# Designed miniproteins, single chains, continued (3): the designs that were tried, part 40

Each design is a single chain, and the fold is of that chain. pLDDT is the mean over its residues in the fold that is shown.

## One batch from the design tools (miniprotein)

Design m9458
Fold by ESMFold2-Fast:
Structure m9458 (fold): chain A 61 residues (1-61)
Amino acid sequence: SPEDEKLKKELEELSKKYRELTHELNQAIRAGAPQEYIDRLVKEIDEVSKKMKEIEEKLKA
């Protein structure tokens, strides 16, 4: 359905963002970035992960 196609595209975009954020987190940790900055990245990764799970459940149904 058009809805499923839109959800699949959104999931693909979120997957790319997840990879980008995890790469940034690894670089930040290696560079000794401030804890506040690291915490913000972790929070963003968690939010993206939760949204991906919601979309995956909708597609599974």
Scores: mean pLDDT 86

Design m9459
Fold by ESMFold2-Fast:
Structure m9459 (fold): chain A 65 residues (1-65)
Amino acid sequence: SMDAAKAEAALHQLIRFSEEAPEEHRAELMRRAWELAREAVATSDDAAQLAALLGRRFRELVEEW
């Protein structure tokens, strides 16, 4: 289903980000990333668009720290 596809895409982006996030800030970055993922899943209608959005937002999170 589309909901399952969006959840899977969001989870995949979160797993990837957890591997790339700096260790010293990982807990706080992952908390913020999870918040963004929940918002994106709630508001997006397309799994591919959601994946692209989260990739960009997660990059911005790291650059702001």
Scores: mean pLDDT 81

Design m9460
Fold by ESMFold2-Fast:
Structure m9460 (fold): chain A 71 residues (1-71)
Amino acid sequence: SMMEEMERLAEEAVEAAAAGDEERMRELLKRLDELAESVPKEKLSEAIAFAVGAAIRVVATRLAKEWGLPI
């Protein structure tokens, strides 16, 4: 589904950024932006929230591990 693809692209973009792979990050963000343009306006806020949520989960998990938090 479109939501699942947006989630995957967002997660991969964050992981690419964490790995220092700027070219892959920019490619994935471009694909995510192109996909967002195809989303009906009525569902755009939900699609954005879903993608942002996925990205935040990846960042939060990595930071928690680096800070030594029990997760």
Scores: mean pLDDT 74

Design m9461
Fold by ESMFold2-Fast:
Structure m9461 (fold): chain A 109 residues (1-109)
Amino acid sequence: MEAELDAAFDEFLARYATSPEQVAAGRALRDTVRAHLASLPDPEAREDFLQAVVEILKAALEGPDKMREAVEKAIERFREKYKDRPELAEQLESFLRAVGDALEALRAA
């Protein structure tokens, strides 16, 4: 999964990061995603979050509407899967929205 994350970030940055500032922002986002992974309480939550970020990055290559759809679908999946762990579901939703917002900002720059 981490190799897929790196590959997905590399492809996104190759397509949308045309300035040094955009490249730096993309690297900062990747580091933020890794920090979020390290903050998650168990391997299953880390795997789910990592997979969702990879799906969002791939959807972002198709366009902003597909990216937003991927974020909302991932949030819905986590709300259902982690309904018995609402603090974790809220943390995952917050992290996914932050990733989506950062990717939209990178595309708009």
Scores: mean pLDDT 82

Design m9462
Fold by ESMFold2-Fast:
Structure m9462 (fold): chain A 55 residues (1-55)
Amino acid sequence: SKEDELARLKEEVELLRETIERARQHPDDPFWRRVAEALEAQLARLEAGIAELEK
């Protein structure tokens, strides 16, 4: 159902935010900086998808 799909996506968002927070603990490491940037882009896409489904 739409509700089940939204619940799954929201769980993915929570896990992704936790991963971004861990990556951001290494701000001077260019590898982790790139990882955080890539994950933030993925988070933005997931949040856009959730917003579209909630219409």
Scores: mean pLDDT 84

Design m9463
Fold by ESMFold2-Fast:
Structure m9463 (fold): chain A 82 residues (1-82)
Amino acid sequence: MEEEIRKLLEEGVSGDDLVDKFGELLYPKLSSTLNPGTAYGLLSEVGNLVRDYLNNGVSGDKLFQLLVSLLENPYTTIANPL
């Protein structure tokens, strides 16, 4: 999945399209261990965090690190943004 994040950034996916496509990568991981309501709620928080970072000009390696952290440990990354 880390390789899929790299591909999204290399393809120039940005803004809401990046949030949506990243959500598609994250949701299966969340829904495998959480009920649908909790998974959707966490997905919404992750989406808002990604949008906030994009609005603050986060890009390149820093954005990649943030997305990888959110994918590997969404709870810790939301509490302690990279």
Scores: mean pLDDT 75

Design m9465
Fold by ESMFold2-Fast:
Structure m9465 (fold): chain A 68 residues (1-68)
Amino acid sequence: AEADERALLLSEAVRAWHSTPEERKKINEEMKKRYGREVPSQEEFEALVREELTAAVDAAIERNKARV
């Protein structure tokens, strides 16, 4: 699913940035092999986080409307 893929990309980006240079290289290679792209840049990561938060807020608003 698209949401699951984004969550995985964000998780791997955080892991890579807090890892040693050797681990970061391995994470980047796995990301390229599995998804055809490297760990997102900081700007891309911030944009993805913003999208996920916006989607979560929109979903919460819709749930609240359904609840009265």
Scores: mean pLDDT 65

Design m9466
Fold by ESMFold2-Fast:
Structure m9466 (fold): chain A 106 residues (1-106)
Amino acid sequence: ADDAATDARLAASDEWMRRVAEKAHPEIREKVLEALEKYGGLAGFRKAVIKALSNATDEERDKILEALKEFSEALQAVLDNPDDPEAATRFAEAFLKVIEEVEKAL
């Protein structure tokens, strides 16, 4: 199934995300690592996002999509500046914002 290929890709991305988190401010790093453990990595996080979007009101869905857009922009900033701790910290904060909005819709 397509989901198996996506889960394999996300498992590879988990290690990259942990490395990015290590470059972020220590307090934000710990929150990201805790969130990854809670969801079972990016594969579990993806499933939580899909479930939240399926259960969300229009207002909750719009907030999740806005947080995902900010996360995508922060991801691009990290890819452009992989050794910048500020970019890593903003990426981590954007990830935590997606978690916050997803949990409100679950």
Scores: mean pLDDT 78

Design m9467
Fold by ESMFold2-Fast:
Structure m9467 (fold): chain A 59 residues (1-59)
Amino acid sequence: MSREQAARGAEGVLALAEAGLASEEARKLWMEGYRIAKEGGDGEKAWELAKRGGELAGG
């Protein structure tokens, strides 16, 4: 996956989480988005998603 595609995937995960999906479902999608962004070389977006995913996972 290209960096651009990974960033778009991560943004999609953020949009779904912000749209009010259930907390557990949102957490899974956020972590997957982090992995996609990281594989695409978008370290800034990956770090942001990891931080938010951690908060959703348990504070």
Scores: mean pLDDT 63

Design m9468
Fold by ESMFold2-Fast:
Structure m9468 (fold): chain A 82 residues (1-82)
Amino acid sequence: DPWKERQLKAIDVLIEKIDTLKSISEEEKEKLKKELEELKKKEFKSKEEFIGALKSIFESIPSFDGNETLPMLEEVLKAYEE
């Protein structure tokens, strides 16, 4: 399933990029990484469902800065759409 492989690669890249975020605490980084690893075990019916799940995970962080995190998420996802 090429789409499932793209999802897994996108999640792996996001996990690596989380370590570069300066606005998020180490505890919040660990929480995000854990939730992303759990996301790898899920099956999604559509790209929109997958993107929605990713956004929900990032929005669940109390110190979440949408100006830093959402552009990173959208850039990574766009790279795996083309």
Scores: mean pLDDT 72

Design m9469
Fold by ESMFold2-Fast:
Structure m9469 (fold): chain A 66 residues (1-66)
Amino acid sequence: MKEVAKEAVELAEKILEKYPDNEAAKTLKELAEKVIEGKLTLDEQQQKALRDAVEQAKQVLAALEA
């Protein structure tokens, strides 16, 4: 999970660099940073939600590159 959380932070920061008021990216970064710091332990459903959020962030970045 820490690797997925690190990817989430990187993707969220890239989105926020272009769109600093993007609430979804801010939330993703905050959640992922707490996971990396060990302040938040995710169950399997929450882990799936984080992976889904990472996939959505990748799609957003791909659209921004087009």
Scores: mean pLDDT 79

Design m9470
Fold by ESMFold2-Fast:
Parts: C-alpha cells; structure tokens; sequence
Structure m9470 (fold): chain A 80 residues (1-80)
C-alpha cells in the first residue's frame, strides 16, 4: 500500500540523514507526498513537518531531523 511505502521511505530517510542528508531529505519528501496523496486533509500538517525536517538538515541538526522523520513515520502508522 502507499502507506507501507511511505513508512519504508521515512525509515530510509532516518538511516541516511547523517551519511547522506540530501538523499534523506529526498526520501522524507517522497514519504510525505505519499501520505498527502492518501490523506489530502493532512497536507498542511505534513508540509509543515517537511519544512521543519529541511530546516533541521540545513542547520546540521541531524538528531532533530531524525526526530521529525520519526514523527512522520508515526503519523503514517497512526492513519494506517
């Protein structure tokens, strides 16, 4: 399902954030897009989360970026 794919994408983002932050940002955005496609009513919340993930990555705050990515994963699991 799209939600199972979104979970895998967030897991991949968490795995890569310290070694390849650009790839991690890409996978987090793809997971977020799948979540928005499944639940368009959550678009504002998910877009805000993606913005905060990208800001944390730009700041070099990879621990905060991982926290936010885990929150994204939890949102998918909660809606599944």
Amino acid sequence: SKLDEAIKLFDKAIELVESDPRAAAFYASEGANLLIEAYPDKAEEVNQLTLEINEAIRAGDFEKAKELMRKGKELVEKLK
Scores: mean pLDDT 88

Design m9471
Fold by ESMFold2-Fast:
Structure m9471 (fold): chain A 53 residues (1-53)
Amino acid sequence: SKEKIKKEIILLLFEIAKSTLEMIKHSIDPEEYERTLKELEEKIEELRKEIEE
């Protein structure tokens, strides 16, 4: 469906953001990095579940 395609694009964008965050890990406070990473991972997991439903 059109909604599935939109969610797949958003998922790709979140995965790119996660990769970018890992690249700049050494420039960020460790606690802030872990918190942001966890938030991104939660968003990715939620979106993956929605795509499968």
Scores: mean pLDDT 82

Design m9472
Fold by ESMFold2-Fast:
Structure m9472 (fold): chain A 63 residues (1-63)
Amino acid sequence: GVNLESTIEALKSSNRAVRLAAARSLVEIGSEEARKALEEIIKNSKDPEVIEAAKEALKRMEE
């Protein structure tokens, strides 16, 4: 299994490929914990690229 905490930290990476991999992993986890973590990042992050990655992951979990 993928470690949720490590995946959330990867989503905050300065490396775009790492962020995309983390977003995909969070979608695959698909848990309520992963969903809440993504919502928390969207609300509290000040990095537009991190917010975009989190929003994309959340949309893929809902579709």
Scores: mean pLDDT 75

Design m9473
Fold by ESMFold2-Fast:
Structure m9473 (fold): chain A 77 residues (1-77)
Amino acid sequence: SHKEEALEHLKKALKLAEEKNDPETVEELKKAIEALEKGDLLEAGEYLFKAYLLAKEKNDPETVEEIEKAAEHISKL
């Protein structure tokens, strides 16, 4: 399902941000995961966008890619 695929990509992004010691991006990704699990798509999208901007500012293309993949699956919900 698109929800499970989005969650999988968000969890990958979270792991990458944790490995890079990026607590700001980790916090926003955790909030996005929680919102998506609750079915709050608007809130999930807001936290996802914040995580995206943070990962871009930190020049972290791997985390950005996983966030973009999660966003694509969320857009199908």
Scores: mean pLDDT 88

Design m9474
Fold by ESMFold2-Fast:
Parts: C-alpha cells; sequence; structure tokens
Structure m9474 (fold): chain A 78 residues (1-78)
C-alpha cells in the first residue's frame, strides 16, 4: 500500500497548491490501488469520495459524479 499512501500525500500537496484536478486524479489512483491490489473496499470508497470532492472543487462535475458513484458502490461491498 506504500504507492497508494504516496499518491494520497501528493494529492494533499496538490490541494494545498489549489490544483484540485490533480488532487482528484491522485486520490482516484489511490482508490484504484486499494480496490484492485488490496481488495480494501472501505479504503477504496474513502479515496473515491476524496477524489469526487476534489473534482467538484475543480469544477469537473462529471468527474465528481463518477467518483461519488464509485465510492457508494465500493462502500456497499465493504
Amino acid sequence: MKEAEELAKKAEEAEKKGDYRLAGELYAKAGEIYRNEAKDYERAAEFYEKAAEAFEKAGDEAGARRYRRLAEEYRKKA
């Protein structure tokens, strides 16, 4: 999970710089790693939720809607 942790840290740094689109992309990648490699659906849902919030702040409503749906889906599987 070190790769996902590194991506989450980079996403947080991107948010501090106001780069919400990059933050959303990095949080989404972290969620993907938890989902596919760890089978940790609770963590995957958490990071997809963070990605959705970041895309919403970036003005990317399609991205926000996509990751909110993924967060809900994997939260139900957890």
Scores: mean pLDDT 85

Design m9475
Fold by ESMFold2-Fast:
Structure m9475 (fold): chain A 78 residues (1-78)
Amino acid sequence: DEEIEKLKEEALKAIDEGDLESAEKYLLKLEELARQGDKKAAEAVKEVIKYALRKLLSPEEAAKYEPLVDAYVDKLLE
């Protein structure tokens, strides 16, 4: 929904600006919604973490961690 889309956009913007503290705050709000069973919030968490990994690591290193991100987020929905 609109709130999830805004939280995702704000998190991605914070990552682009190097504001990791703000990015973490938005990510934690998305994770809380995912824990409540919101599948769109879960997908947003995956996108935000994978985006951060690609920005902070090489593409090769980021790719190694992306399956672990998927497993982590799937566990949030349980």
Scores: mean pLDDT 83

Design m9476
Fold by ESMFold2-Fast:
Structure m9476 (fold): chain A 92 residues (1-92)
Amino acid sequence: SELEEAAEELRRLAEVFERIAEALAAAGDDEAAALAREVAELLRKAAEALEAGNVEEAERLAREAEEKLRRFRAALTPAGAEAVRAVLDEAA
């Protein structure tokens, strides 16, 4: 149940990052869009690992997602940052 709730939260975050990637691509921030897609993929894989009871693999995937997230933040253009804010406002 607790692992199922954590997996569900990771899947929700992955969906948000997919929306962020689409918005970034539309804004012309292709590098940040690609990184956002990679974060979404890693979050989905981490959710799958938690659903399988593989906490160690989920933690490894979460660390990879964190590294991609740092690169994502560094790659954001001003237009990309505005696009991300619009997605987050809609998701709230």
Scores: mean pLDDT 87

Design m9477
Fold by ESMFold2-Fast:
Structure m9477 (fold): chain A 106 residues (1-106)
Amino acid sequence: EEEEKRREAARLAEEAAREAAEAAKLAEGKGVLAATAAAIAAIGAAAGAEFGLPGEDVARAAYGAALAAERAAEEARKEGKEEAAEEAEEAARLAEEAARAAEEAA
């Protein structure tokens, strides 16, 4: 069950990275950089889960990815890129779920 939760954390973080990458494609200016940062953070969380870092460290990385994705959504909205903002918000939600799964695996 702890192994299943670690795999779930990795999967959710990978999904967060894909949504953040999609937000970057739809964004402009500062929104592109913010969404790219969120994608990189989510990739780091997924890798941490996959390579067996402690659940607390994976959760911290995933919460960081969620915060980065929330910032990306704010920048996208300032630029009038609503679709980019929606993808970034989904990335934040998935990253938060990854963090919770990682905490349960710990």
Scores: mean pLDDT 85

Design m9478
Fold by ESMFold2-Fast:
Structure m9478 (fold): chain A 70 residues (1-70)
Amino acid sequence: MEEQKRQELKEEAGRYLGLAQYYLQLAQQLDKQKYGKLALNYSREAAKLISKFSKENAETTLNQTNEAIA
């Protein structure tokens, strides 16, 4: 039961992480302010899902996005 729920959360978090990475690339290449905000937004959504099965991994995800934008 828990394992299936974790798998669903991982898949959903993976989709948000993919969007965050896409917008991080756009932020670095085109517009840091505009696309950086979108990348952080999607990274936060991914972190919320990850925190349901790993609080440590959620914190790492947010920190990586913040460092890439800085």
Scores: mean pLDDT 75

Design m9479
Fold by ESMFold2-Fast:
Structure m9479 (fold): chain A 76 residues (1-76)
Amino acid sequence: MVEKLKDELAEEIQKELEKYKDYNEEEKKKVEEEIEKKIEELAKAIAENTPRPIDIEELKEILKLSYEQAVEEYKK
């Protein structure tokens, strides 16, 4: 389940980034803020919906790193 949720987040990020090329700086900042909120919510949801213990701090780090890598690629 956790791996599937990470994959879903990655797919959402890719779809947003394709739209992102046409956005103004203001719109880009809004998207970045929304993604950051989604990462926080997703990490919490994964922890709450998983039957085994999860290190929330490590999970947040992984999700944020994935997002940062995707953003870095799209800025080219």
Scores: mean pLDDT 67

Design m9480
Fold by ESMFold2-Fast:
Structure m9480 (fold): chain A 66 residues (1-66)
Amino acid sequence: MTATDYVNRVISQLTHTPRGTIRRMSQREKAELLDKVIPGFTAEDVRRMERTVAQGLAHRAEEAAA
């Protein structure tokens, strides 16, 4: 599972929006949906979330390979 897939699943669950719809949305549109559940959520916060998940997955893969 990619970081983007993970983030899309989380957004789908939090906003009660089908995953297929989330997958087709821009980061701005995803931020607008999240702002309805978590007030003040921005497109930059979506980017940070994807970046954090991607870094976490990469770190776990490195630890598993060691």
Scores: mean pLDDT 74

Design m9481
Fold by ESMFold2-Fast:
Structure m9481 (fold): chain A 78 residues (1-78)
Amino acid sequence: SAAERREVEERARQAAETTLSFYKDSVSEEQKEKAIEAAIEAGVRTYERLVRDKGWSREEALRRAMLVAGIKAQEIVK
């Protein structure tokens, strides 16, 4: 649903922002915005794949999506 997608996007953004908070003095605002955008996309894709293709519970898929989002944000700013 649209509400479920929004929740996944919000949680992925939260994970990305938390990760990026540790890099505040070494990352430009433009780079942060790109990292957050890419992290949200990666998190949503991971969630959908795990729920639809792998039969994961929504709770487990959400936790994994947040982890993937954080890792993606870190990749972009390193």
Scores: mean pLDDT 85

Design m9482
Fold by ESMFold2-Fast:
Parts: sequence; C-alpha cells; structure tokens
Structure m9482 (fold): chain A 60 residues (1-60)
Amino acid sequence: SEELKEVEEVVLKVIELYEQGDFEGAIKVLEEFAKKSKDESIKKSAEEQIDILKEEQKKL
C-alpha cells in the first residue's frame, strides 16, 4: 500500500540520520511525518520514537 511505502521511506531516513548521529534531523523527520499522518497508531509510534531520540541526545 502507498501508506506502507511512506512508512518504509520514513523509517529508512530516520535510521540513516540516527546512524550518522543526526538525532535532531531524525526527530524533525519523525515530527513532520507524525503531523502529516492521519493514523493515530502511526502518530503515537512516531511520537514515542521522538521521545527515545531526545533521550539519546541527552547522553552525548
């Protein structure tokens, strides 16, 4: 489905940014995706990942 392809693209981009240590970029991608998403479950998952990445930034 088109929605599943969008999720896959977002996940790959977040992983790429995370592996480069660009937590701010990864958070921004997730925030934009969460705001665009109409699926409550997907939105909540994105918001949870944002919180995890913010915690990782504090360990730097």
Scores: mean pLDDT 78

Design m9483
Fold by ESMFold2-Fast:
Order: structure tokens, then C-alpha cells, then sequence
Structure m9483 (fold): chain A 93 residues (1-93)
């Protein structure tokens, strides 16, 4: 139970990484924004699975590691969104 929940969290984290990687390679601002938003949704799913795994008695060290990984990716997604907003502002006089 707890191990399956951690595995689901890891799959959500992997999907978020793939979406963020696609976002940085895209040259379309609308596509980049959509990919970032989708990545953030997967990270929220990962947090829920991690929380459920902790309640089910998962290894505290694995829980901490996965939470840290989600926090890092969420910070990266937020930074990318901010850069995208700044590039749009740069086009304004």
C-alpha cells in the first residue's frame, strides 16, 4: 500500500519533469504555459500520493526525499512561468 503510493508519486514526478523539459524546448509561449500548468498539476498529484503514503507508514526518509524533489520541480516551474511573463513584458513599451 505505502510502497505503491510512493511509486505513483514517483511516476507523477517523472511526468512533471518530462513536461517541464518539453516546455524549455518549445518556442511557442502558449504551449510553454500549458506544459508548465500540466507539470504543476502532476506535482500536486505527487504531493497527495506522498501524504497518503506517509499516513500508510511509508519510510520517512523516502517521503522527505520525494517531497524535496516536488519542491525543487515546483520552484523550477514557477521560475519558468516568471521568465515567460518577463519576456512578454519586454515586448511592451
Amino acid sequence: NAEELLKKAEEEIKRARELLNQAVKSTDPEEQRKLIDEALKHLENARKYIDEAEKAGADPEKVKRLRFEVDVLEALATMLRHILELEEQKKKK
Scores: mean pLDDT 85

Design m9484
Fold by ESMFold2-Fast:
Structure m9484 (fold): chain A 82 residues (1-82)
Amino acid sequence: SAMELARRALEDARRALELAERGNLTVSQAIGAALSAIGAEFEARLSLENSTDEEAIRLAREAIEIAERAIEAAMENLRKVK
């Protein structure tokens, strides 16, 4: 269901952000965090497109915001590697 997708996306996004914000990530860890966040954003957008439930819509929007923050944090970690 859209609600299940929204909840899963939010959990996945939060985990990706936690990993991305740890700092001093290896290149593979940073890439992993970015890919996890991209997956969470996809799930959240899929939920949003298929939902009329206000709660599911709110959770999906929160998941997208957190996922985008996780992608930015992971990309910032990648920019620091030489």
Scores: mean pLDDT 82

Design m9485
Fold by ESMFold2-Fast:
Structure m9485 (fold): chain A 69 residues (1-69)
Amino acid sequence: MLPEERRAAEIARLEALLAGFERQRAGLDAQMDAWVAQDPSVRPQVDRLRAEMERALAELRARLEAARA
């Protein structure tokens, strides 16, 4: 595979992963909001999960940016 083809494939893969993660995150956010509504004591756990997801998302975005450079 040519370097350009490898770069294009990696970019496409990262874009697909990012889009998939964002779709799954939207569903998970709704579920987490429901958990907090049912039991507000879980809010700190939900906040930690959201922070971890934001870190993972930021890492994917950074990898995509690096692949495009």
Scores: mean pLDDT 81

Design m9486
Fold by ESMFold2-Fast:
Structure m9486 (fold): chain A 56 residues (1-56)
Amino acid sequence: MSDEEKQEKIFELRVKGYSLDEIAKMLGISVATASRLLKEAYERVAAFVRQQRLAA
């Protein structure tokens, strides 16, 4: 499973109401890793939007 796939899965599970602790257990990762991947998912989306806007 890629980091991108993990990020998407974490986002979906958060929307469904699972806590980061529960998500970390389901994916076999630490809570710290789950938190970092969720942050990276948001940063990636924000960076992509900024790059597209600046490149326009």
Scores: mean pLDDT 74

Design m9487
Fold by ESMFold2-Fast:
Structure m9487 (fold): chain A 57 residues (1-57)
Amino acid sequence: MELEERAREAAENAIRGLEGEPEEHKRTAARLVRRGLLDSGFPEELARRAAEEVLRA
């Protein structure tokens, strides 16, 4: 799977886990997604976009 698809899936999985959760959890999940992708060697741009997707959900 391409890096872009994997980053998007990480954001989508975080969003699904946030269903019904308060806004604070969304911000925390966005930070964790970004950090996790960066730690895994993903480009900063993909990590940032994934985190923004979580925040926009």
Scores: mean pLDDT 77

Design m9488
Fold by ESMFold2-Fast:
Structure m9488 (fold): chain A 56 residues (1-56)
Amino acid sequence: MEKLKEQLYKMAKSLLEQGVSEERIRDLLLTTLQLVLPEEEAEKIVEEIIEELKKE
C-alpha cells in the first residue's frame, strides 16, 4: 500500500493548496485509510503526511 500513501499525500497537498484546513485534511485522510488499515496504523500514516505538509 505504498502507492496509497503517495496518492493520499498528493491529495492532501492539493487540498492544502486549495485552502482546506489541516483539521479537515486529517479527517479525510484518517477516514480513507481506515477503510483499508487498522485505526492505529491509519493514525500513524496520517501524522506522517501532515508532518510533511507542515514542512512545506
Scores: mean pLDDT 77

Design m9489
Fold by ESMFold2-Fast:
Structure m9489 (fold): chain A 85 residues (1-85)
Amino acid sequence: IKVELEVEFETREQAEQLAKAVEEKAKELGLPVETTVEGNKVRVVAEAPSLEQGLEFLDEVIGIAVKVGGKVVSTWLSEKEVKPP
């Protein structure tokens, strides 16, 4: 399961706080994650072995984002990798 999330903040410092918190959370859960910080915006891409674990990770990351003062711009889940035609 692929999990993607975008969050916007007032400051770059808050964006970097979310990126670090997400990396720590993914490490605790044993999930591969990639975080990208672009100014005051953070993109999170993670892979979970099941839909339930993907939803759990997404819920926890959203909770952290709200605590840091961010606004969730977009979220989505995919059960399959999209391969080009």
Scores: mean pLDDT 77

Design m9490
Fold by ESMFold2-Fast:
Structure m9490 (fold): chain A 89 residues (1-89)
Amino acid sequence: SPLEEALERIREILEKAHADYKAGKVSKETARGLILKEVAEILQSDPRLTPEQKRELAIEVSRIVDEYLETGDFEAALERIKEALERHY
């Protein structure tokens, strides 16, 4: 489904950014910016979401990403993103 496809792409982005951050390849702020940029591109490409829904989801996901980079709790971050997306799919 488009929801499952979006979640898989977000999962890959989170995993890569976290791995690069832990390896010292990027700063926390750079990792945050990369995740948010990629998630915004995924949401913008979804024809079923309105501009307002895309804006609201982007804000919600940014808060989840901020918590994820602080805690490193990858599974909790994915579950919260899934819940946010499910409200609009």
Scores: mean pLDDT 78

Design m9491
Fold by ESMFold2-Fast:
Structure m9491 (fold): chain A 87 residues (1-87)
Amino acid sequence: MKETEELIEAMRAHAEALAELLRERAERGELSAEDLRELAERAEEVARESEELAKKSEGDEKVLAEASAEAARRVAEVLREKAEELE
């Protein structure tokens, strides 16, 4: 359980770092609004797959799958917001 909690914290930190990196790249013009929307759609798909995995899992595996879904949704939210700003 403690190792699972540590992994979840790492996953959340990495998701935040990735979202910030992609946001900065978009701000520099390296990613278009269309690129960000496509990445957000893929992140949302990963979140749905992780949610399905969580439904089939129990214990620590379920908690990890739920954390994965949460992380993917956070990335998608940041990317969609940035895409709306860029037009």
Scores: mean pLDDT 83

Design m9492
Fold by ESMFold2-Fast:
Structure m9492 (fold): chain A 83 residues (1-83)
Amino acid sequence: KEEELKRDRELIDKAVKAAEEKDYETAAEYLRKLSESSFPRLAAFAKKALETLEKEGYLPVPLAAALRLIYIGEETDLKYPLK
């Protein structure tokens, strides 16, 4: 599961960079891969970001960057589970 989390982190960084470069086709590809994540909050947010990109024709960088905050939550839950 740690390897999956590391892969998802790389996908997030690539998606955010693509959004910063306004390369929305590349951002959509990485968001699609993230939507298949085994981490449900990350997958759900990636689907929402992809839906926003498809509906609006652009991806706001703050929305893409929010994936990093969700990732931190998933990583924290994995390394420091509640109880």
Scores: mean pLDDT 76

Design m9493
Fold by ESMFold2-Fast:
Structure m9493 (fold): chain A 58 residues (1-58)
Amino acid sequence: GAPLLAHNLGISEEVAREIRRLVEAGRYDEAVELAHSQGHHHVTAEQLVAGLEVDDSL
């Protein structure tokens, strides 16, 4: 989920929640762009999905 993604990437929970929304809507390119705007240019859509799924089991 968003809180773990925020912690792992060092971004705000609000930004992580927006990334989660974009991923859930299938807007992976926009989610990646948002992560890149936070300084994480190496992050891929697959990594964002994996990070969200780990916390979604809670």
Scores: mean pLDDT 72

Design m9494
Fold by ESMFold2-Fast:
Structure m9494 (fold): chain A 60 residues (1-60)
Amino acid sequence: MEELEKLLAFVEEEGKKLGNPEFTEEMKKKVEELFKKGASAEEIFHEAGDLYTKKLKEQK
């Protein structure tokens, strides 16, 4: 599942910026869950990006 691998890579990169490995792990599980439920890769990507942006603002 190449799309899932790309989404997980995105989550890992963004999580590295946050410095929050627990949140990154939760987001990876969330992405996998949404993908299995049939959400589009684009929708999952936008959801993950929005959550990371919000978390980044809260931590900084």
Scores: mean pLDDT 74

